# Designed miniproteins, single chains, continued (3): the designs that were tried, part 93

Each design is a single chain, and the fold is of that chain. pLDDT is the mean over its residues in the fold that is shown.

## One batch from the design tools (miniprotein)

Design m11430
Fold by ESMFold2-Fast:
Structure m11430 (fold): chain A 67 residues (1-67)
Amino acid sequence: AAAEVEPLIAALSDPDPAVRLAAARRLGEIGHPAALEPLRRALSTDPHPEVRAAAGEALRRIEAGLE
């Protein structure tokens, strides 16, 4: 649901890369389009390669699910 997406989008800016990684994965599972722009930012700017990879995979999943 949309209400679950907001705190996960905020978690993409968490100082802990493990929290950002978990948020990116969860956003991909939920598939809400509100996560697209935050995940695109994480994919291009996150210093941690595992977080960038998770953001890219989440983007692919959400974009594939959109009409």
Scores: mean pLDDT 81

Design m11431
Fold by ESMFold2-Fast:
Structure m11431 (fold): chain A 96 residues (1-96)
Amino acid sequence: MKEKIKELAELLLKEYPDDPFVQERVERIMELAEKDPRQAAMEALGLLIEYAERKGDTEAVEELRKIYQEFLANPDDEEKLEEAVDRALEIAKKLS
């Protein structure tokens, strides 16, 4: 789990290497991945939604918002957390 969250954050950093706000958010996600993987995944999903919006990919935005809502509805479900991160990572790879 932690490794996949970090991979997602690194993909976002790669697309915005000179954006200090993205760098700050990625550093926070990396730190949270060690302490609170659930919160790290939530912040990574939020950043990915913003990235998809900047790309103008409406379908990706809708899919990511559904993943985020499902995650919020099942806060104690580790399997749902893993599914959310896996789906987010696949969407991030398509947006790259």
Scores: mean pLDDT 79

Design m11432
Fold by ESMFold2-Fast:
Structure m11432 (fold): chain A 73 residues (1-73)
Amino acid sequence: KKKEEALKYGVRAVKAALEGNTDEAIEFLEKLLEIAKDNPQAVENIRKAIEAVRAGDAETAISYVAQALRDLL
């Protein structure tokens, strides 16, 4: 279930970021961060994704989410 939830929140965060929905993207990234808490590399990538979303850089955010999902899946 952890991998299924990680993929679910990661995909939703990417969709929200592409739609310019910053608050929704951050909400899903925070949920992904909770799932990833035991994986330091995934945590770092998710934090960088949140920073990119706040900066309006959807492309960079998506790249970091993809890296975090590779670390978790």
Scores: mean pLDDT 84

Design m11433
Fold by ESMFold2-Fast:
Order: sequence, then structure tokens, then C-alpha cells
Structure m11433 (fold): chain A 89 residues (1-89)
Amino acid sequence: PEELKKEVEKLEKELDELLIKAMKENSKSEEEYQAALKRFEEVKPSVDKDFEEGLKKLIEEVGEKEALEKRIESLKALIEVVKDMLESS
């Protein structure tokens, strides 16, 4: 499962980088971008904790391998949505 855990971490980092890029491209000014980034960084620890707890519960329900595979598929789907939003704007 270590390779699946690394893939999850990689995709989570990719999603974060895409979200930051989307904030920058959709911001009308540097001040608006900095405000959005600060809000993102303030909320991120809470979101990360919720995602970690959700993954732990999923592991308990379906087992580690299946939980990580489902998490990878969910992250890939979210990344595609964000990429599509960036391309459409």
C-alpha cells in the first residue's frame, strides 16, 4: 500500500497546486489573489484533517488497498474538474 499512499500524496499536492493556479488566474488583482491564498492556507489544515479522518474511516470499512484506490479515483476526478475550469476560463 505504500505506493498507493505516495500516489494519494502526489495527487493531493497536484490538486492544491491547481487550486492555487485557479485562484491566481481568476483574481482581478494581486490583492485579491493574496486574500484568496491566505483564506486557502487558513482553511487547509481543517480540510486536510477532515480528509485524513475520512480516509481512516474508509480504510476501516473496505480495507487499506480499496480505500486508497477509491481516494486516488476521487482525486483524479477532482483534478480533471479543476483543469477543465482553468481551460474554460
Scores: mean pLDDT 79

Design m11434
Fold by ESMFold2-Fast:
Structure m11434 (fold): chain A 91 residues (1-91)
Amino acid sequence: MTPAQLAAQGREAYDEALKAAEEWDGKAYFEARDRARELLQQTIEAGSKDASPEAQAAKAQAQRLLDQIDAIDATSDDIRKIGDELDKLLS
């Protein structure tokens, strides 16, 4: 697969993860998110070995999408940690 093909598949998985999050389907969200991360990480790796402008553009796009996934996960983890702290105080 080319870096551009990997980036396109990663974007599709990212969009599926966002849709699952909107539908409150946690299982579908985590499955799609993990696929998106894997594909986007593969895009960055492939783009790092390919000096073409196309591969560099795909790498930049993949990095942006990974940063967005990480921001969403950080927010979700923070909410979960607050919940754990409240359970500890209320139990």
Scores: mean pLDDT 76

Design m11435
Fold by ESMFold2-Fast:
Structure m11435 (fold): chain A 119 residues (1-119)
Amino acid sequence: GVKLTESGGGTVKAGGSVTLSDKVSGIDFKDVGISWFRQRPGQPLEGVASVLAETGGVLISLTVAGRATPSVDVANSTAYLELSNLRPEDTATYYSKVGPASDPSKVYWGSGTELTVVE
């Protein structure tokens, strides 16, 4: 089956950076769309960024514009999200969502990775 292995969370100081990763297996990575979401404590789930593996095309949420860099390594079937100039408001559980770009009804969610940003 499809498997998502997320990593890169933890505790980071404000003003620092972090790179979240998702290693994908069980699906052809060349054909996937990857979307990053987060849920801040007490807040609804929000979109952060997305990338298409085929084209490298990206969409970035205005809430993180200028600080978020989504990327893909097709050869290693891994998606990345770099967040720079971290703020306490970036404290959240981060989730990757993966599926075939050709079939948006088929989606697979990662289990989430926690990021805590401290002053």
Scores: mean pLDDT 87

Design m11436
Fold by ESMFold2-Fast:
Structure m11436 (fold): chain A 76 residues (1-76)
Amino acid sequence: SMEERKQRLKEAFDRIAEGYLAELERDPRATPQDLEEFRKIYEEAKKKLDQATSVEEAEAIINEFLRKMDEIRARA
C-alpha cells in the first residue's frame, strides 16, 4: 500500500540520518555548529515527513535533506 511505502521511506530516512550523524561525530573537522545545523535540519525533515500525504512528497523531503547534508560535508 501507499502507507507501507511511506513507512519504508521514513525508516530509510532515519537510517540515512543516523549514518550522517555518526559520520559528523567522528569527523575531526566537524564543528559544534555543524552538529546543531544537522539536528535542526533533521527535525524539520521529520516534521515534514510526518505531514507528507504522498510518496512523491516524502521523496522530495528526503532529497532536500540529502542536499543539505552534502552542503555540511562540503564545508567540513
Scores: mean pLDDT 82

Design m11437
Fold by ESMFold2-Fast:
Structure m11437 (fold): chain A 114 residues (1-114)
Amino acid sequence: MNEIETVTVEGDLERLRKIIEEAIKEGKIVVAGVDEDPEALAEWLAAQLRGNAKLLNRDLKYLVVAARGIAPEEVAKVVEEAYSTVVSAEEARLKGLQARGLPEAFAAERAAGP
């Protein structure tokens, strides 16, 4: 049973980074969008999970982050940096199971386009 949580961040790149880093540390898969409705992103993600057996069969928790007043390239960079910081800097071995889900959730956002 996959759980999807939503959060909105306005104009604060540092807060965005901290929220994403904490979510990854808690074992959540992060999907970020710019100027998107968080509920619409959550519905889109739920549809992707139903269509993707690899994501659906993991019982993973997801965080949908709706960034407002931040450039799309800055949001993408923060997600990539947070992923690298959490997975590489802290017990990558223990977090290996989390890391296996992260590329697909992140790729799903990338497939939606810039």
Scores: mean pLDDT 63

Design m11438
Fold by ESMFold2-Fast:
Structure m11438 (fold): chain A 85 residues (1-85)
Amino acid sequence: MYELFESVEEGALEAERLGFRVGTKVLIEKDGKVYKGTVIAFSDEGLTVKLENGEVIHLKPVGRKGDEILAKTEDGKEYKIKKEP
């Protein structure tokens, strides 16, 4: 079960506590497909990830399960993010 964050700012702080920062390599899951990416921007409003295919995604953390962050884009798409080992 995901722990839901009370605010975007809280979600960003929780992601920081889990070790997400600019330069962190991440795995992003959407619809059962896993993408590799790197965090290129991080603030209290969320994080920006650049995928290996060159796509840039702006993500607002909305929940957590263990080391996995549940995040949404502005258009409502849902992504699961974790740090690459």
Scores: mean pLDDT 79

Design m11439
Fold by ESMFold2-Fast:
Structure m11439 (fold): chain A 76 residues (1-76)
Amino acid sequence: MGLSPEEFEAEVYLALGEIYLAIGKMDYEKGDYDSAIESYRKSIELFQKAIDLGYKEAESHLREAQKLLEEVEKKK
């Protein structure tokens, strides 16, 4: 029992995406909208990579990151 190399890689991308999403949220709260945008874009990229590797559970995380990016862009 264990993950395939692709499943493990997908989980790593999901975890990194969550980290960047959290960084973006903190930057947004500080009013650092440029840093928040960069972090949200990176999280979107990472969640998309997880989905591409078959980790469909990342789709909800991708949607959250996209929504947060849209919200911060409206503040710009």
Scores: mean pLDDT 83

Design m11440
Fold by ESMFold2-Fast:
Structure m11440 (fold): chain A 68 residues (1-68)
Amino acid sequence: DDEEKKKELEEEVKGILEAAKKFKVSPEDMRKIEEAAKKAKEAIENGDIEEAKRYVQEAKLILIQAME
């Protein structure tokens, strides 16, 4: 169900942004995470679920690397 997947991805994006703020990532890394999150949200709105998943994964990877 694309509608369920859309909400799941939206919540994952929200969690990534909240985690980035909580862990106080650098301003540069925060901008990269926000850019990937913005692209994920755009893909979700366009119904491009696979593209949205890719950007969510990209944002998550940036977050993990920023916490190192």
Scores: mean pLDDT 83

Design m11441
Fold by ESMFold2-Fast:
Structure m11441 (fold): chain A 63 residues (1-63)
Amino acid sequence: SAAAELRDRGAELATRGAEAAAAGDYATAAEHLRRAADAFEAAGEPAVAADLRAEADRLAALA
């Protein structure tokens, strides 16, 4: 389904965000997590999207 494809995209972007954060690239990590949040929101998962946006804001403050 379209929602499943959006969830898979969100998960992939969240993984890339986590990898960037582990490497100390907080600006790139925040960007990937915001894109992941948009995908999860479009998939009908606003709580997951809100958590990802909060983490992106936290990481952006470290950049």
Scores: mean pLDDT 91

Design m11442
Fold by ESMFold2-Fast:
Structure m11442 (fold): chain A 61 residues (1-61)
Amino acid sequence: SALDELRAFARELADRVAAGEISVQEAAAELQRKADELGIPEAELKRVMHEMLAYLDARLA
């Protein structure tokens, strides 16, 4: 599904932030672009973005 694709992409972006390849701001911008391409509503994007940030925080703590 489009939502599953966005979640997989969010995790990929979080891993790239953890590796020092991109900033959190760049990851958020890329996730927003992907959501727009997939036609995902803002409410679902916000949820996935929150999940991405929580995953990243857990890995960097």
Scores: mean pLDDT 85

Design m11443
Fold by ESMFold2-Fast:
Structure m11443 (fold): chain A 69 residues (1-69)
Amino acid sequence: QAYSNLGWVYLKQGKYDEAVKAYKKALELDPNFAAAHHGLALALEAQGKLDEAEEERKKGDEIIEKNKQ
């Protein structure tokens, strides 16, 4: 939660390396945190890592679909 919020702050500041690290840390604590996967995808896309960004977005979407109730 805190690391995901930190990642968003770094994204807004254009600090994409720091954003990636923060979101990865959030996912170390909760690998099923869909919002952190989506945030990581945005940070990776901003770095031009489009294939990695698409994979992370897909993981987040799959978690949302699995937990839809």
Scores: mean pLDDT 81

Design m11444
Fold by ESMFold2-Fast:
Order: C-alpha cells, then sequence, then structure tokens
Structure m11444 (fold): chain A 62 residues (1-62)
C-alpha cells in the first residue's frame, strides 16, 4: 500500500515523511523516471520489498 511504501522510504532511504509523500505523488502522476531511480537504489541496498512496493505503485499509473 502507499502508507507501507511511505514508511519504508523513510526507514530504508532516510527520507522525511514530506519527501516520501512527494515522491509517491510524483510516481502516481506518471513520473516513471523517479520510480526507476528509486528501484535502482532499493536494489543496490538489497531491499526486495521496497522494489516490490515501488513496482506496484508504477503499475497503477494511467
Amino acid sequence: SEEELIERLQRVLGMSEEQARRVVALILAGDTTVGRVLIAEARELGDEELVRLIEELLSRHA
């Protein structure tokens, strides 16, 4: 869910709540570049669950 992604972005990538919510909003608005950058960062850190949550969000864009 979006709230799980927001929490995980804060814990794993050290984002503030405001930064995490902004990033989620950008991905939902169709910014696939932001989504791809975050997937690359999550993979580098070995966080498969963060990758999965970002991919789920990207699959919801129109």
Scores: mean pLDDT 82

Design m11445
Fold by ESMFold2-Fast:
Structure m11445 (fold): chain A 60 residues (1-60)
Amino acid sequence: KQELDLKGIAYVLRAVGHELEGNLEEAAKDYRLAADYFEQSGDTEMAERYRKKAEELEKK
């Protein structure tokens, strides 16, 4: 549970790094991975947040 949350956070940090570099496709992939880890940990709110963020980046 805690390990899955930490992995989710790690992927969020990587995604932010990719956004700062302008790598929006890589950022979206990392946000989707973060959402999957949060969903597995039972953190539905965080999972929905980052799934939506990835979707927004993919629309650009």
Scores: mean pLDDT 80

Design m11446
Fold by ESMFold2-Fast:
Structure m11446 (fold): chain A 102 residues (1-102)
Amino acid sequence: SREEVEEAIKRAQQLADRVESLLSQKELDMTEVQQLAQELRELADRLERLGMYLEAFRLRQLADALLQDPSRQILEKLLSFLRELPGELREHLRNPPVIIEP
């Protein structure tokens, strides 16, 4: 629904802001990293419910990578993904993909 897409956009923007905050830190706060990873998984669950399976899968991979190797490089990839996600969500709302089952 439109409301669910708008909420997902809001969550993506809030998470992008938190990634930027983490990237500004001299040393990564591992408690904040763990909380971020959990909220990324929750956003991925929302994307999956919206039928955005590829974006949900990629976000879960980034969350898992972040927990295994909490590096600035992974945070930068995550920030790029989260910044692009609102545009992809708006496009999905306008042009939902047609799933053709065989």
Scores: mean pLDDT 83

Design m11447
Fold by ESMFold2-Fast:
Structure m11447 (fold): chain A 96 residues (1-96)
Amino acid sequence: MKLSKEELEAEVEAALGFMQIAVLKNIADRYEKEGNFEEAKKAYEEAITVAQELIARLQEWVEKYGSPRLQRDLAWAQSTLEEMEKRLKEIEEKLK
């Protein structure tokens, strides 16, 4: 099937969202390595918020377009959210 301009734009926005999550995860990892768990927590909380917003948009785009690539991106975003939530809990345990 022919990829529409709107589908391509959705894939570009998804890629930008993943880039933002990756940057925030790198910031969080750096703070954690420095023993700054408070700042690491803040970076993961921000990354989780970005991932939740991206998942909501990806769910809408998948429903509208049915693109296999957007479906894969949705699954990846959900897996990334779960990993970040797990890391956040580990950091919160270190702050207790």
Scores: mean pLDDT 83

Design m11448
Fold by ESMFold2-Fast:
Structure m11448 (fold): chain A 70 residues (1-70)
Amino acid sequence: SLFDESLEKQEKLALERKDAPLLINIAEAYYQRGDLERAKELVEKAIEIAKQNGDEKTLEMAKKLMERLD
C-alpha cells in the first residue's frame, strides 16, 4: 500500500512537471511489479513528452522499455 501510494504520487509529480526521465523510472517500477498496462501507458506519455522536449536520450530509453513490454 505505501509503495503503491509512493508510485502514484511520483506519477502525478512527473506528469505535472512533464518530466519524461522520471516517467520512465516510474514505468520501470510498474514493469518490475508486473503492472504492464500502467507501465505501457506511462512509457507512451514519456515518449510524447520526450518528443516535445527534444530529449533524444530519454526517447531511446522509452523505446527500449516499450520493446520489453510488447
Scores: mean pLDDT 82

Design m11449
Fold by ESMFold2-Fast:
Structure m11449 (fold): chain A 75 residues (1-75)
Amino acid sequence: SASMEKAAKEELKLAKEEFEKMKPFLPEEKVKELEEKIKKGEEAYEKGDYKEATKLFIEVLIELGLEEIKRALGL
């Protein structure tokens, strides 16, 4: 639906913005993992699989949130 497409697009924007903000502070392996997930999410979005796209972008945001918490705690 148009509503699901809009939600997926908004999550894509947030995932990319947060990833670029956090990227200088992430381990190289984590950068590669998150870039791959964003790419898979974008591919799902282009295919009209907005549910899968949204899931992948939310997973990126959760991972970035965990890395930010680790950084704040010195872990």
Scores: mean pLDDT 86

Design m11450
Fold by ESMFold2-Fast:
Structure m11450 (fold): chain A 72 residues (1-72)
Amino acid sequence: KEEAIKYLEKAIEKAKEGDKEGAKEYLAKAILLARDDPEAKNYAMKALSAVQEGDLEKAIEYAEKAKEILKK
């Protein structure tokens, strides 16, 4: 749980820097670690899709939502 949150934070940081590949890598790790939280995983997957589409602002928004779900 805490580890998934840290990877989401790193993904958000990379997305803010415009580092699409870095954001994708950390989102993939967060998705794997959040597998037992379906809602958080779903938002992390939406963030990954947004990165792939080049919409880094939307990716940050979805990653923040996934992080909030994991925090309770």
Scores: mean pLDDT 82

Design m11451
Fold by ESMFold2-Fast:
Structure m11451 (fold): chain A 89 residues (1-89)
Amino acid sequence: KLDKKSLEAEILEALAAMQISIAKLMLERNTASNEEIREMLERAEELLKKAEELAKESKNEEAKKEILEKIEELREEIKELRKEIEERE
């Protein structure tokens, strides 16, 4: 009953969420360049893409739905942070 694919997807999602949180904090505190923050957001996007692929391979339909919904929320956060960076230029 342990779905390895959904677990791997959740781990990658959690890592992406951490990267987004760090990027947001650095942007709010003005402690990093816009380029460094963009690089962190790009890495988070790569993690979310891998998590999405793993989640889609999962046979646990409930876990898959929850993971994909969280990935979409995190992608919206990345989009908002990128917009804020563009407005700072």
Scores: mean pLDDT 84

Design m11452
Fold by ESMFold2-Fast:
Structure m11452 (fold): chain A 75 residues (1-75)
Amino acid sequence: DDALSAAQEQRQLRINKLMNETLDKIDAAKSREEQLKIVEEFVKRLGTEEGLAPETLEAIRAALEDIIDAREAKK
């Protein structure tokens, strides 16, 4: 079984917290340009602080950009 170690659990909690904070910042942002800067900073932090694989970072970036695009398309 893929039981998470305490270190892996703490990492997942940090990532979840950063994700929620990032989504809140995107929601509060006044422009698409500001939203994209928030996404770039989040992805940079995940790569630098949490050491996520490049493929995972790319998937997260794409997902967040899709959320931004979906919100923009409603305007």
Scores: mean pLDDT 77

Design m11453
Fold by ESMFold2-Fast:
Structure m11453 (fold): chain A 68 residues (1-68)
Amino acid sequence: GAAEREALERELEELEREGVRAVIAGDYSTAADILRRIAELHEKLGRHEHAARLRAVADQLEAIAATQ
């Protein structure tokens, strides 16, 4: 229902702020994990194409983290 959607959107906003902080800090491993969680929430909201793109970006961030 609307309440569940609002809760998911609020969790997305919080995770997006945490993800930005991780990127600024150069912590690409944490950023990748956060981005995968964001993708899962987009899937729950029915945004499947967006979720797939986010997972692809997370895979790239994880590859960068492996070189640090």
Scores: mean pLDDT 87

Design m11454
Fold by ESMFold2-Fast:
Structure m11454 (fold): chain A 78 residues (1-78)
Amino acid sequence: SMKEEEIKKLMKEIWKAVSDLSDAYFNGDVEGAKKKLEELEKKAKELQKKSDDEKVKQFAQGLVEAGKRMVEDTEKKS
């Protein structure tokens, strides 16, 4: 369905944001990490609104929580 394709696209965008956040973390790029966390939060929120799957919603929230910790660790690493 169109909704399933939208969810798949959002998941790919979420994984891209996670990957970019990871790169910012390893480079000590605090501002880059914060921007990628904002993208991750926005995409995760959109996924939670479009998906009726509670496990998908919980997974998206878990990625946001992990991203927040990674930004905090980036700040300590800089």
Scores: mean pLDDT 82

Design m11455
Fold by ESMFold2-Fast:
Structure m11455 (fold): chain A 107 residues (1-107)
Amino acid sequence: SSKKEKAEKYYNEGLKLFYQGKYEEAVEKFEKAIKLDPDYAEAWYNLGLALFLLEKYEEAVKYFEKAIKLDPDYAKAYEGLAKALYLLEKYEEAKEYLEKAKKLDPE
């Protein structure tokens, strides 16, 4: 659909900015993507990841949890959540989500 195509375009613009280290600008693009397609799990995940790199760990947790809610098998989102929780000194929760990530993607 037109909305999903625009969401994907904003998501890809956000990824380009993210790989340039422009995390605040990447956040703005990912927010536009999720506004157009609220079910875009990858956009919620990368929004969380950009906020994590901006050291906004509480916000990162919220968006990783949203990505997991949309895709419960999203191993990378559990890894992101675990890392953010670890930096918030929530070590037991971080360990639990890291173990979940390993079970989903054991490599």
Scores: mean pLDDT 91

Design m11456
Fold by ESMFold2-Fast:
Structure m11456 (fold): chain A 68 residues (1-68)
Amino acid sequence: KDLEILDEASRYAVEQHKGEIDAAAARARTAPTQEARDEVLLPANQKVIKTTREYIELLEKGEKPPPL
């Protein structure tokens, strides 16, 4: 069940932040180093992680996450 919840939460988080992820990926493509790429991707990654956690917490409490 943990894998199903994580998969669902991750898909929701990616959909919520799709525009930011795509923009960050485009910026990362022009970055000269791996460190620079990581820096431009970090905010989008942090938002995905945060949203994934919030989604899991809502499901564990029996609450419905907000629609996309």
Scores: mean pLDDT 76

Design m11457
Fold by ESMFold2-Fast:
Structure m11457 (fold): chain A 75 residues (1-75)
Amino acid sequence: SEAEEAYKKGLEYKKEGEELLKEGKYEEALEKYQKAIEAYEEALKLDPNHEEAKEKLFEVSVNHLRAAVLLVLGK
């Protein structure tokens, strides 16, 4: 389904963001997390009952905020 395809894209972007965060590449990690958020939001638009997408959207939103704070503190 289109919702499942969007969800899978979100998972891929989240994984890329996590690897970048481990490398200390906070700006690039933020970009990947933002893409993951957009993908999960698309999945939920197509299937509002997709519980896994809701959980991952929350997780990646927290990770995005954490990366943003680390970026600001590093300046």
Scores: mean pLDDT 86

Design m11458
Fold by ESMFold2-Fast:
Structure m11458 (fold): chain A 84 residues (1-84)
Amino acid sequence: SSMLELAKEIVKLVGSDGVTLSLEEAAEIISEVSGLSKRQALEIAKAVDTNGDGYLTAEELAEALQMAGASEAQVREYLEKLKE
């Protein structure tokens, strides 16, 4: 629940349509939040993109962040940086 709300705010701020993130946008966020390489983050983003459309919803971003081992505290810290 908390992770999904954080993911929704990130998608709203970063996504060009405010609803989805491109794979590149998602990979950057996953990498920055988790400390994984951009390559590993991209692999996770592709894994949660179940329909293969090249975009992640907030729900898919939340799943990707959890798969990457990101804590809610790390995601909140990243979100606060985005708001500044």
Scores: mean pLDDT 83

Design m11459
Fold by ESMFold2-Fast:
Structure m11459 (fold): chain A 76 residues (1-76)
Amino acid sequence: MKELAQLTEKRLLELADQDPEAASRSARGVAEGFANNPKLKEVAEYFKKAADALEQGDLETAREYIKKASEIIKSL
């Protein structure tokens, strides 16, 4: 779980820097997937906020939300 969370965080952060549009789509898809699990609702919310930030061009805010989502997954 923790190792997978770290890899997901790294990939999304790298993608956000290289292709923000693809990163936004990816984060939104992850949020939709996690929204179906009550235990991951908070994680889904952070990925949705990250996708919205990426769509607005706010890379700093997007990175922070991706990191927060990853921290929650690591605590599970």
Scores: mean pLDDT 79

Design m11460
Fold by ESMFold2-Fast:
Structure m11460 (fold): chain A 99 residues (1-99)
Amino acid sequence: SAKELGKKGKELGLKGQAAPTGEEAARYAILGGGLAANGAKLAKTDEEAKAALEGGKAALAGGRQAVRKGGGVAGAAGAIAGIGAAITGALKLGKLELA
């Protein structure tokens, strides 16, 4: 489930990056970032942690595009969720590589 959350987070983050409006980009970034963050929290393997890291990066990029297109605070929220997912995923990768 953690790998699927990270993968879905990446899919939604990429849709946010491609969205024609700031509102749509923000919606995708918030959903993608949230899913990636949950995937990162639940990650127990390198594959799950990598999926969460990639999902977080995609959601961050989607949130940034949302802000540029006028998505305002909602776009920023998506970017913050993406950052959190990316950091947690990267930390879990480091822990799993050191274990």
Scores: mean pLDDT 82

Design m11461
Fold by ESMFold2-Fast:
Structure m11461 (fold): chain A 85 residues (1-85)
Amino acid sequence: PAQAIINQPTLEAAAEAFRAFVNAHLPEFEEARAKIKSVEDARAFTLEFLTRHFGLSPEQQELLREDVHAGLVAVLDALVDAITA
């Protein structure tokens, strides 16, 4: 679950947990793939997935729309803030 990523004691552990979390949800990505017809559809799916699991703020959601890569960085930053709080 997303909470297990946030509760990791280090950034490296959080990053590994995030990769494991994404891998655990690959069937969800594969199912969505059948309905994805464009890059925009792929971005929308990624934004919804991350927003649903990590509770992204409106500002973080806007970053994801501009660039999925930048959005992943924003998610990692939010995870770092959560585990260092």
Scores: mean pLDDT 60

Design m11462
Fold by ESMFold2-Fast:
Structure m11462 (fold): chain A 101 residues (1-101)
Amino acid sequence: SNDYEALIKKYEEELKKDPNNAQAYFNLGLAYARLGDYEKAIEAFEKAIKLDPNSDVAALAYIALGELYRVQFKFEEADKYFEKAKSLEDKVSELTRKIIR
């Protein structure tokens, strides 16, 4: 199936138009991960985090990195990324609570 290759092409075209789209890098990382191209997936997730480091996208990218390291049995690295995701989720929750109140 060429579904993931088509998604990669789609997100690469989106990134040509908007190279600072953290969501597009996150989606590109997911597509690479589904193809088993973990090196390109990691690069895409790291780019998403770099573009928007204190965001829901960054939190999801840290979770995705943790999962990629976990499936490779690199549990220490996986735990570090899950801790970073948890810290961002707690921070985003705090900020959302401040906006609503």
Scores: mean pLDDT 83

Design m11463
Fold by ESMFold2-Fast:
Structure m11463 (fold): chain A 82 residues (1-82)
Amino acid sequence: SLKEKIEKLEELYKKEKDDYKKAGLLLELALAYAELGELEKAKKYFEEAIKLVEKAIKDEKEKKEVVEALEKLLKELIEKAK
């Protein structure tokens, strides 16, 4: 179930110390909350994931490409909200 998936992801996030892996967990949490219809929580977790990616990626070009891709996904998630 989505609730069990969210609980497991939140537990993994609390234990994770690597910023890149934390960003991945936040993205999964954002998608799970979006599927539940909790769009404000989904947006918040997605924005936090983008900030962690910006911190974790040291290469400026790669950082820009990944951030732009994530911002596009966030926009699509917002637009799919009826």
Scores: mean pLDDT 81

Design m11464
Fold by ESMFold2-Fast:
Structure m11464 (fold): chain A 75 residues (1-75)
Amino acid sequence: MEKIEKLVEEAKLVAEEIARKENTPLAEKARKHFEELLEQMLEEAKKEKDPERLKEIEEGVKRGLELLKLHLESL
């Protein structure tokens, strides 16, 4: 859980920086929607008892974070 929580927090920070650099109302709306999805996923992960499923969620967040960082670098 601690790893997933850290990845979610880092993803939120990267998404905020992306929205700030794009500086459009659409980008801000997309950031808020993305943060809501991250929060929903984190709440689902907290309820998950299967270690294999938790690892899948962790890997998913990690891959998403890598893509967000690439997007940020492209701006």
Scores: mean pLDDT 81

